# Designed miniproteins, single chains, continued (4): the designs that were tried, part 101

Each design is a single chain, and the fold is of that chain. pLDDT is the mean over its residues in the fold that is shown.

## One batch from the design tools (miniprotein)

Design m15485
Fold by ESMFold2-Fast:
Structure m15485 (fold): chain A 95 residues (1-95)
Amino acid sequence: GKEEAIEILKEMEKTAEELVEAAERGDLLRVIGLSLRLIGDLFQLELLGYTEIAEKLKPLVEELISAVLRGDLDRARRALKELKELIKKIIEELK
């Protein structure tokens, strides 16, 4: 339900922040693990019936993952900021 979707969205925000921090440290294994977790969170939103929310988040998640894997930290920080802002708006609309 709504509460489960909100918890996934909050977890995605934290995971995305940790992903950028791991990339800044050069922790490649953690970058891979956290990237897979974000992809898994999108899939869980779709399974809960929030497909439109998952589709809105997907381009920013893909941009963030692409940026961290390329070591483009400025691009990664921009994608993180946009992703966090979108997540906050979606949570507000779900309440």
Scores: mean pLDDT 90

Design m15486
Fold by ESMFold2-Fast:
Structure m15486 (fold): chain A 116 residues (1-116)
Amino acid sequence: KLEEIVRLAKERLRRRLEELGVPEEAIEEALKAFEAAVEGKGEEAEEHLRKAAEIAREQVEAMREALIAEVKERYGEEAAAEVAAYLAAEPDPVEVVRRILTALIELAYLEAVEEV
């Protein structure tokens, strides 16, 4: 079951990032971050997230809008407002994308758990 959850989460994450116009190189780094996180390798996951964010920085606004919309649908308006404030507090677009990627990875995993 864990193998099925991981596969579904990776498929969902890839699909979302492709729809947002994220470059393939950044998608590959985000998927490596997910794999490292599942294996408990926090430092490796963070390094891959940083690389993905650096490559995908031009998609920051599309990714911000998509994350806020998903949080609103799943957790409600108050949670979406809190996430929006958290992202707005960071002036560095690379760090904003890193925060968004972290949240999208967590959402993809939670959705995969619910489907299996």
Scores: mean pLDDT 85

Design m15487
Fold by ESMFold2-Fast:
Structure m15487 (fold): chain A 76 residues (1-76)
Amino acid sequence: VSEELSEYLSKLSPEKREEILEIIKESIEKVNEENPNLPYDEALEKFEELLVEKMKKKGFPEELIELIKKAINEMK
């Protein structure tokens, strides 16, 4: 996990952190359910796309979305 992302998350309220964790969990579950045999790197790309879409719909700041994209790309 990116240190920048961890620092940003630590400044959020517990309620906002729970929302982010729920979106992450739901995004992982959906990618795995719809794409069970997808290679890891391609699964991460689909996860990033879905997570970004969900977070934008929930009104999370663009800065947080960019930090999450960076963290996911570092996992490759």
Scores: mean pLDDT 77

Design m15488
Fold by ESMFold2-Fast:
Structure m15488 (fold): chain A 92 residues (1-92)
Amino acid sequence: MFEEVAKKIMDLMKERNPDGVLTEEEVLEIYGEVLDSVPEEDHPYVGQIFMVIMTALEKNNGKVTIEDLKEQIKNSNLPEELKEILLKQLES
């Protein structure tokens, strides 16, 4: 389910953000861990979420804060329902 995938990704992002900044290397490690731990049927949701995160990294020179991720989610072409789920998980 998208919400379960979003929660897993955002929880891992928060865990690896002790200094308030996520690097491209940290994001790619999380991507691999999530793909190995979610059902194959949910892999498209992983891809959608990480496309948003990778776009934020590209715009911010390979480093993103939680605020940068929130801005990129709001400005993405994702359906509004999915944006609300992602933002809720970041705020938890």
Scores: mean pLDDT 80

Design m15489
Fold by ESMFold2-Fast:
Structure m15489 (fold): chain A 70 residues (1-70)
Amino acid sequence: EEPELTDEQIKKMLEEKEKIYEEELEKIKRALEEARRNNWSSEEVKEILDKLAEETRKKLKEKMEEIVKE
């Protein structure tokens, strides 16, 4: 049997996604500023951005699974 998401769960998922993406955007901005300060190469900048994106994906997946489970 396929689980259906409730309207409440969908709303909560959207709210959590918005918060997580906003927090990650701020982290990205700070990382880019630090990259400039430390004279990072474009490849190094891409690496840190990829790590931040991966962190965001993991956080999103964890939160989404928690909401769906409950």
Scores: mean pLDDT 78

Design m15490
Fold by ESMFold2-Fast:
Structure m15490 (fold): chain A 92 residues (1-92)
Amino acid sequence: ARAEELKEEARRLLEKAIALIRNRSPTSVVIKELEKAVDLFEELQKREGLDVSTQIDTLKYVIKMLKENPDDVLTRMKALSAAEEILAWLEE
């Protein structure tokens, strides 16, 4: 796959995670989509040499917080903000 294809898939996963948070979907479903996004960013870094370490670290941090506090509204809003920021970065 080309870097552009992996970026497009990561964009779709982040958009899906954002929609799931906004629609008050279970945190477990949100975590699954964010973990898939981490896997794609790790693949982009490993295969394409793209510097996405900050994005990977940010997503891993919010996933950890969501696992520790799945019903915490502030934690879910932090995950939303992180996903929106990374999505904006991908669209530049």
Scores: mean pLDDT 85

Design m15491
Fold by ESMFold2-Fast:
Structure m15491 (fold): chain A 67 residues (1-67)
Amino acid sequence: ETVEKGKEEIRKLIPGESGERVLELFEKAQKADKETRKSYYREIADILLKEAGEEGLKIFKEIVDSL
């Protein structure tokens, strides 16, 4: 539930290519090994910070805490 809400908030804050890229990276992270997942999470955080600032990072934390 919380993960799905976080994904919808990302689409709302960052509609279009960047938001879809973040969602794609979350899906890839779930299928990746620990080190590769860390790399994906860094890219997600960078995109969210650039496009949505602190609110993006808050959503990122909520999604990660729900995994």
Scores: mean pLDDT 75

Design m15492
Fold by ESMFold2-Fast:
Structure m15492 (fold): chain A 66 residues (1-66)
Amino acid sequence: LTPEQLAELEQENQAFLDEYLPLAEEAYKNKDEKKAAEVKEKTGKKRVELAERLGLPPEELERARR
């Protein structure tokens, strides 16, 4: 990874958190367990995607799921 690519990934991660943290809070406030589960699933998938772009091997990705 180049420093430029790392900066882009950091910006994507921050933008994703800025989008999804309010959605998680809204789901909690509304007691919408299904919506909260959807947000959690999407955040998990995005974390795996970003880790893959950082060049982590699949074995490390499986450990991160624990």
Scores: mean pLDDT 71

Design m15493
Fold by ESMFold2-Fast:
Structure m15493 (fold): chain A 91 residues (1-91)
Amino acid sequence: MDDLPEEAQEKFREASEHARLYRATGDRAHAEKALEYLEEAARLAREAGQEEVAGALEVQALQLRAEVEGDEALREEAVRLGRELGEKMAA
């Protein structure tokens, strides 16, 4: 398994905690922070050549955006990309 750069790991950890708090409380400020950190972590992962990890982070960001906005199309896209990445990573 590829290790993320330390900065990307920190961003992902912060994103995960804020996403968890959003789902527990419904506070949109946590969703906004989680999206910010996920997008930064994905960018750093891509710059490090970790395409599968960057893709997984992008899927998580799309899923969270779909939850916040109630956007069915974004939810379908996130599910589709997540399945494709899951199959690739499991193989």
Scores: mean pLDDT 80

Design m15494
Fold by ESMFold2-Fast:
Structure m15494 (fold): chain A 100 residues (1-100)
Amino acid sequence: SKIEKRKELVLRNLEAAIGLLEEFDDPTLKEAAKLAREAKEKIENGDLESALKLIEEAIKLLDKYAKENPDLSMLERLRLLTVSSTLLLSKRIVEKIIKE
């Protein structure tokens, strides 16, 4: 179904974001990865509202990390931008599942 395909897409996107976050040796980004993993578990259990909150918290941690680390390498900046866009897309898809 359309809902099942959207759910599968979100789970794949969250897994990709987790993988990118785990390449960083930083406690803030490790916490963001943990929140993304918890969001995956909530989606798998049908708790989409909790998943949204966890994704939003992960996005806030990425924003905090970027502000506190202005001297990031180009590669690190690209990885953070990729993670941020992936989490924002995941949030939008979860919101669409809830509203449909």
Scores: mean pLDDT 87

Design m15495
Fold by ESMFold2-Fast:
Structure m15495 (fold): chain A 90 residues (1-90)
Amino acid sequence: EKKKKLIKELEEEVKNLRDKISYEELLEFIIDYAYKKFKLISEEERKELLEGIKSGKLTKEQKRLLIKALELILGEEAAKELLERLDTEE
C-alpha cells in the first residue's frame, strides 16, 4: 500500500512539474525519487545520472535506465503514457 501511495505521489508531482520545469529537470527529479523513495538505484548510480543530466552528456544507457526505473515504479502502461506525453512536449 505505501508503495502504491508513493507511485501516485510521484505521478502527481511529475504532472505538476512538467509544465513548470525543463525535461532535463524533470528527469533529475525522477532519478532522485527513484533513489530516495524506491531504492531502485544506488547512491553511486544516482550521482552519475545527475552529473550526466547536468553536463548534457547523458548516455543512451542512462536514458534507458531512467525509462526502466519509471516502468518499475509506475508499471509499464503508466510509464509509457508518461513518456509519450513527455515526447510530445516540444
Scores: mean pLDDT 64

Design m15496
Fold by ESMFold2-Fast:
Structure m15496 (fold): chain A 82 residues (1-82)
Amino acid sequence: DAAAREAIRQALRDRLRNDDVDGIIDLLKRLLGYTDAQAREAIEIFKNSPLSEDKRIEFFAETVVGVAELRAAVDATVARLA
């Protein structure tokens, strides 16, 4: 729901702002099924973005939540067809 999405987004923003690399890796593994190597690669790509820090943080949080929602929607569709 909207409250759960906002809570995850806020957790990502807080961890990114505090450079909590281990916390970001944990969230990416839980939300996207990433390995440690994939999570670290995503963080490196994020840090190399030419956007301002605040814009990078917001874009990353939005993208992670959006991908997690899309995966959930696909899973729900597959369950309906079964």
Scores: mean pLDDT 80

Design m15497
Fold by ESMFold2-Fast:
Structure m15497 (fold): chain A 82 residues (1-82)
Amino acid sequence: REERLEKYRKAIEEIFELMKKDPRKGSEAWRKLIEELAKEAGVTPEEFYREFKRLSNEKGGVENLTPEEIAEVALEAVERLK
């Protein structure tokens, strides 16, 4: 879990930095990450994003979370949907 958490935390930090420089490329990278996580969970990207939003909203919403907290929520969504 810790190794996966660190991998996804770094990916999310890179996506956020990319969004600051190029919002279109950042949004594309975010979409690809959601698709990867959905595939790992065995669900559609829409189903994954719904569960991810539900869990992130319980913690105050994505905009109030750190990259590490977002990674934790994303991995929790994967585990709950498997």
Scores: mean pLDDT 81

Design m15498
Fold by ESMFold2-Fast:
Structure m15498 (fold): chain A 70 residues (1-70)
Amino acid sequence: MRLVTISEVGVGETVEEAIKKAREKAIETARKLIEEPFEVVDEEVISVEKIVVDGKELYKVTVRVTFRVL
């Protein structure tokens, strides 16, 4: 079984939004690299950081997503 692991960073107003953005980026990267159909089999939050950008508090999250190539 072929597994591909991709780590991406997302930024959002909540941890949940930041995770979603990181996941979306990982899936976009997978679509560019994998010609075959795939599915997400695992998702791991590697780091969560609170940042301030232009006076707004945001969350920066690194997520590792594991894909199974079908």
Scores: mean pLDDT 85

Design m15499
Fold by ESMFold2-Fast:
Structure m15499 (fold): chain A 96 residues (1-96)
Amino acid sequence: SLEEAFRKGYEEGVREAEKMETEEEIYAAIEEALKKLEEAIKKKDWEEAAYYFGRALGLFEAGKDKLSSEKRMEIGEKLAKFVVENPELRDVVDAV
């Protein structure tokens, strides 16, 4: 299900962020997850999209204290844009 895919992604993102010590590692991991999210959306693979959206959000929430204010704003805006432009992802976030 989309909710299970999102939750799995989020939990894995949080765990991976806990292992990362630098802004560069956290930022690169989030950017990779967002790239995979965009690829999944293009394929209309909503289960894969929910997973990578969850992963990006989990990485961001757990890693945000290691990010500069500028990068936190940039990533937050990108995540918000995906939710606004893709109702399928908004419904998943609201269900969790």
Scores: mean pLDDT 85

Design m15500
Fold by ESMFold2-Fast:
Structure m15500 (fold): chain A 59 residues (1-59)
Amino acid sequence: SSMEAQLEARKLQLLEDQIRESLAEGPTSQQAMAEALENLPWDEATKERLKALFEELLG
């Protein structure tokens, strides 16, 4: 539904912001974020997208 799509998009945006913040905080926060992404209760395609963003931002 449109409501579900809007909620999903908002959650993804907030999570992307958290990923960027964790990268700025250093290796311990980066490792914790990587582990969190593996255990998220999201569909596999969404998890892969977030992992790709995390890896891209790491360089």
Scores: mean pLDDT 73

Design m15501
Fold by ESMFold2-Fast:
Structure m15501 (fold): chain A 77 residues (1-77)
Amino acid sequence: HMEKALEYIREIHRLLAEEVEDTPEAVAKLVGYTLRAIGDLLEGKPIEALKTMRDGAKELGANKASEFAEKKIKELE
């Protein structure tokens, strides 16, 4: 699942770039969730990394990114 999770995280980041405004607050939150997801990946938890990115997308109001992540999580479970 690691290779698929990395591919899906790249697409989530692409969608986040389209949906999230370049405010310091939004960028700080995005960085925080991204670092947490990297930690999940380093622990061998690719599905948890996708859940972390989904939760970050939801908090940032990035509906397309969060919906994409949710669909991919269900696909891998």
Scores: mean pLDDT 83

Design m15502
Fold by ESMFold2-Fast:
Structure m15502 (fold): chain A 104 residues (1-104)
Amino acid sequence: KEAEEYLKKGDEAFKNGDYKTAIENYQKAIELGEGKLKAEAYTRLGELYFVMGDYENAAKAYLEALKVDPKNKVARVGFNIALSHIKDEKKREELKKEAEEILK
């Protein structure tokens, strides 16, 4: 219940362009949440980092969602899109290998 409330507060802040408050609330939802809700909070955090142009942290957040829920379609799609925006080939390869280990 508390984790769901933080997720909603994060979503409202994100919608209003208050990215700092959104990150803080999504992190609280992650700390208190489990399973599907925790995976959703990670996917929201990934989407937010992507909007900020932080593709590496976006990809990492989507990977954390996939560790919780490997079948999360939003996280799978989001990870691939974020990965495609990472210019550092070595970093892209590292994240891709991490995803392959998670998705076995």
Scores: mean pLDDT 88

Design m15503
Fold by ESMFold2-Fast:
Structure m15503 (fold): chain A 98 residues (1-98)
Amino acid sequence: MSKEEREKESRQSLEAIRELAKEAPELAKDTRKAAIAATSAEILYAELVTNDAPPEILEEALRELAEMYATIAEASEDPALSAAAAEAAERLRAELEA
């Protein structure tokens, strides 16, 4: 894959994660939809890592993913999902500070 193609794919994956993060307040109203969206965002982030995306894109994707989990934790009516999302947000924020 060319450098330009990898950069384009990385930006598309980041944008998909951003869109999921923006939808998080609505997704959090449905435990199943929230879980599917979070899983999709995690897969997109894993692909960015595996494909050696630029560090600035990885950092921004990680920040968006952390914010998505924080939003799900705050908005979810499911205590188990809320707790799991809060733990995920804390873990991801710790990775950003390391």
Scores: mean pLDDT 83

Design m15504
Fold by ESMFold2-Fast:
Structure m15504 (fold): chain A 66 residues (1-66)
Amino acid sequence: MEFAERLEAEIERAGGTREAILEAARRVARALGFPEELIEELIRLIENNEDPSELIARHAATVSVA
């Protein structure tokens, strides 16, 4: 998954702190063309220590219908 790969790289580079994760997630999601509503929901999930994988998977499933 493109988001997860990019996010992992950014987190490793920044040292894996919570602040770095939030900033990296926002930046990566925007770079991958996530709509702002989805980016804000993603950030909210991460801030609450919830797994954003479901949100990311739902978005990927919608885009992958071809």
Scores: mean pLDDT 68

Design m15505
Fold by ESMFold2-Fast:
Structure m15505 (fold): chain A 95 residues (1-95)
Amino acid sequence: DLVERLRQALENKDWETALDILVEALRNKASVETLKRILDEIFSVIDQLPGAYQISIGNLVRFAQFYVGSEAARELRKYVLSQDVPDLVKEVVER
């Protein structure tokens, strides 16, 4: 259960494991709805993440097409840009 492992990682401030879980979901070609749920959990604590992890999350969304295809990736980019997340994340996604 990716979402339960993610919640535990975020509660423990284990940002590396949280990032690894997002990568695992992408590699497993998770649905857009599942990826949005994972991103929502991360975004609930996004201000606590160091800038390097914020950039990494932005890049995973930006390059999601290589995992889940161009249509799903476009929907994820649109979703992230509509969220209340740091400008650093949005700037990376918009590139």
Scores: mean pLDDT 88

Design m15506
Fold by ESMFold2-Fast:
Structure m15506 (fold): chain A 65 residues (1-65)
Amino acid sequence: EEEFEKYMKKVEEKRKELNLPALSERDIELYKAYIEFKKMTPEEQKAFSDRLIAEERARLAAWRA
């Protein structure tokens, strides 16, 4: 999390320089997920992707039920 906070601080400073609005909660979650994904080994990245696909399939099945 410390590495994520440092990265987010840098992103917010850049956005401030460009007069862009503050990051939304969704944007923050996306950056967090991306950093966590990059820390994973290729095997863990595949497992993570497979899990997301399974979760999405389950969500769609529940929605259609």
Scores: mean pLDDT 70

Design m15507
Fold by ESMFold2-Fast:
Structure m15507 (fold): chain A 64 residues (1-64)
Amino acid sequence: SLEQQLVRLQTQKLVFKIVRDSLRMIAKRSTGERKEQLEKEIKELDERIKELEEEIERLEQQVS
């Protein structure tokens, strides 16, 4: 159902945010190429979180 799909997407978003925050902490202690790679991974997670937020908004419009 749309309701179950919304819960799944919201849960996935929360997991991605936790992973992102963990990577940010590691990046703060990193230098050089490692820091650059972590920053790229963080940006990728930010974009995925944004995509999930947009999908959640679209589905919420359909439930109403």
Scores: mean pLDDT 86

Design m15508
Fold by ESMFold2-Fast:
Structure m15508 (fold): chain A 82 residues (1-82)
Amino acid sequence: SAEEKELEKRLAEIQKRLDEIAKKAIELNDEETLEEVKRIVGEIQELAEKYYYEKMPFSEVKKKLEEIEKRIEELEKRVKEL
């Protein structure tokens, strides 16, 4: 479906961004940022499970993805200034 394609695309973009943040955090020995990346990865895995297996409405999934994307943007800003 169009919703599933949007979800897959957004998750792929999020994973790429998280990988880039994690690489920089490791280089900078920034444990706090690395732990936040790990938390977001776990939350994304749970969100996908809830959508596919628990039939969470896409409107709720979209809202939670927007919150996650905002957190990622803040982490990207942090590691770019280091």
Scores: mean pLDDT 85

Design m15509
Fold by ESMFold2-Fast:
Structure m15509 (fold): chain A 102 residues (1-102)
Amino acid sequence: KEKEEKWKEIENYLINLEFLRLSADLISEKPGSFNQADADAARKQAIAKMNNTSDKDKLKKAADIFLRMHVKKEEIEFLIEEAKKLGIDKSIIDKLEEKLAE
């Protein structure tokens, strides 16, 4: 499958997780006052954060999340190959390979 498509899927996933984290923080700080403007602001911040995050850091975040989740083997395989290309720490690659081997 196309590597660019897989990378966009990872970016969208990370944007959605950051949006949920920011939204949860706002709801926790001001219960009952969370509105559409807050949601729009959180989404915009999540997108901006990902645009300012290096590919290496995006991949590290994706690896940490995928190690804690049930994900398709092909997604883990993709992360391993990209991590090797970006020179990510072998310890992270080894953990992904362990999860793939099950």
Scores: mean pLDDT 75

Design m15510
Fold by ESMFold2-Fast:
Structure m15510 (fold): chain A 97 residues (1-97)
Amino acid sequence: SMSPEELEVEILEAMARMIYGVFKAVAPNLSPEEQIKLGEEALEKIRKIKEEIEKIKEESKDPEVIEVAERALKTIEELIEEIERKIKEAEEKLREE
């Protein structure tokens, strides 16, 4: 039912959500320094996933692939912003200790 490119985008989005889910679950139990490190590692991985989806979107002429990629990129940007916010909160806490 889905094209191979649509399926690839959905898998990449699922991977980004999984990385974020692990970060969200684990980070509250860590020190501020460990939260920053985990967040930076999560951001590096999610940004690479974002770049792969952007490449699929750029190379595709299929409107359905482009639409799925645009929705995935919006979700991924929200995940990036949330992790960046948590890193900033941890950095602020580390400066106050």
Scores: mean pLDDT 90

Design m15511
Fold by ESMFold2-Fast:
Structure m15511 (fold): chain A 91 residues (1-91)
Amino acid sequence: SELKKKLEEMKSKAEAIKFISEEIVQLLSDTTPENRKEIAEKLREIADLVETLLKMKELAEQIRELADAVEEGSSDEKIKEIQDKIQKAIE
């Protein structure tokens, strides 16, 4: 995974978290009704890396909640609520 390689090259946990936050924002911006399942799968990959490489299990679970909401086609308001919870967890 290119994502895994980039995370392994990062010298600080804060840089890795910033990269993940920016990647999540980009994926949400790229989401359409046609690609939401693919975007959800990418979010789950990010969650797995957050859990295994960064050892942040609670953050990984919140990202999985976001992936489920995206796959289900949840409202923009619901997606924003979960995104705000993720942002607070990484501060």
Scores: mean pLDDT 83

Design m15512
Fold by ESMFold2-Fast:
Structure m15512 (fold): chain A 75 residues (1-75)
Amino acid sequence: SMEEQKKKLLEEAKERIRKIVEENKDDPLKATEEVQKLIEEVRRKARALGLSGDQILELEFKLYEEYTKLMKEVL
């Protein structure tokens, strides 16, 4: 279903953000750039899945929230 695809996309994206932050602990700028690229990729995938603009925006905010939380724990 679309809901299951959305959930899987979010979970996979969060895991990728965790990996990016871990691999770039000593380079916050590079971590930020890689996460921005990932969010752009996720936005394209969500659009291809037929998610509404509001659903895509919510997904993006949840990913930025996860990134901010992880960066606070590293810094």
Scores: mean pLDDT 84

Design m15513
Fold by ESMFold2-Fast:
Structure m15513 (fold): chain A 72 residues (1-72)
Amino acid sequence: DDLELLEKYLEEELANADEDRRIQILASVKMLKNPELKKEFEKFVEELKNSDISDEEKKELLRKKVREIAKE
């Protein structure tokens, strides 16, 4: 089970992670378990790539979206 293997590796990373890294890992796990969240995130990233905003704003919006997904 690829999902269980991934969860085991992510759990080991979580034990040593700071808050930002923990949020990233939690969001990744949520997306692996929920295809709808993954699709939403992929669409968000695609829209972000096509926007004319600065790279700094794109990174900030991406961080916000990752935090939002982690809370789902």
Scores: mean pLDDT 73

Design m15514
Fold by ESMFold2-Fast:
Structure m15514 (fold): chain A 101 residues (1-101)
Amino acid sequence: PVPDYSILDLTKDLSPEAIVLASGLLSGLLSRKTKEEQLAYIDAMLAAGEITPEEAAALKAAIENGDVEALIDTLADIVARRVGADKEAVRRFLRWLYESS
């Protein structure tokens, strides 16, 4: 089941930078087949300076607990911090991406 959303309506309030970053972060995690690979990806982002230690801890907790809402919330916080995007707009976009993937 696909939500009755237009991708244009979901992205109208987001910059291209926010869309690219949000999509990249979520697809980077979802393309990993195991929790071990997802945790390694988070460690790689932290080592690259792309996320803070606090963001890394929150992402790892969400993955370990299978908490999709916490994962989306933390990714939306990262995008909002890095590119100045509206957190709720990013969260709606990430949820749509997750459900569509």
Scores: mean pLDDT 80

Design m15515
Fold by ESMFold2-Fast:
Structure m15515 (fold): chain A 83 residues (1-83)
Amino acid sequence: SSEELEREFQEELAKLVAALQEKYARDGIDKSESEITREVVRKLTELVKNETPGAYRALAQELGVSVPTVKRAAELYKKVLAG
């Protein structure tokens, strides 16, 4: 269902947000969870609209996660946007 897809996406989004929060904390960057969530959603939106061969790898490095983790979040996001 649409609600189940949204919940699955929110779970994967939370993993990306947590990883970026840890990276920013290590780098001494002070941002709220809401600011980081908005940043991650914006980056995922750009990724799914402008897919290039290197885009998933670049975002994975930027967020501090694996490429499969970004791919899972992006695929769920595409399904949420299609519903």
Scores: mean pLDDT 87

Design m15516
Fold by ESMFold2-Fast:
Structure m15516 (fold): chain A 121 residues (1-121)
Amino acid sequence: NEALTEEILLLSAENARLRKKLGLEEVDELLTEAEKVKKENPEEAEKLRQQALDLEIEKLKPKVPEKELEELEEAFKKYLSAEVKILSNPSPTEEELESFREARLEYLKKEKEVLQKALEK
């Protein structure tokens, strides 16, 4: 689905801009490293993404309600689970790829809400 892929790319770029405004450049460094290793070492990529989320949540705790951060963590866990499924399968089905894209989109939408809320403080 080209429309879903485009929305994911646009949200990823927007969230990177919002993280930069909040001084969260270290989160983006961890996410960049995760992307580099994800095909060769999915377990290391998972750890790096979890570290990125943990850092983001820690920095956002004083600016965003706990419930919003819990929802972000839940969306992230779904995204991470879907990605592990795709990376562990040498021939993922179109349904699996679509589920992965949907989980990623939901995570990115939730992250955008949280980051925008943090900028209001």
Scores: mean pLDDT 83

Design m15517
Fold by ESMFold2-Fast:
Structure m15517 (fold): chain A 55 residues (1-55)
Amino acid sequence: AMSREEVLREIAEKLNEIGDKIDKGIETARELAEKEGVPVLEGFRRGLKEAGGEG
């Protein structure tokens, strides 16, 4: 059985992976907002699709 500490470490690693995808989504949203005036939330959704899958 996994220890509580191992479980927490796995959760932290998965959260870091999610954070990386979010950061890429934010960067895409910023670029689209600056270049085309796309609303930041819409650009963020598009960035998330590009970063890690089609929704």
Scores: mean pLDDT 77

Design m15518
Fold by ESMFold2-Fast:
Structure m15518 (fold): chain A 87 residues (1-87)
Amino acid sequence: SPLVEEGLRLEAEAALEIMKVAILKRFNGPKEEILEELDRAIELLRKAAEKYREAIAAGEKVELAKANLRAVEEAIKKLEEEKKKIE
């Protein structure tokens, strides 16, 4: 499923941005940079969620797409709460 594959690619890109956040926090990096990387991760995960919704609507790998969508929506909530604590 090209839609599920694109969702997974977007999740992988978000994971790299989350890793940058972890590095910045560990080394007491600038608050503005941490917030920028969190915003990028959230945006990538929102795009991944949309790809999984499209896959579900198209009937493509529906059970996998539903599981991945749920995981992505939970990850977005956690990153938004982390952003609130930093702001």
Scores: mean pLDDT 91

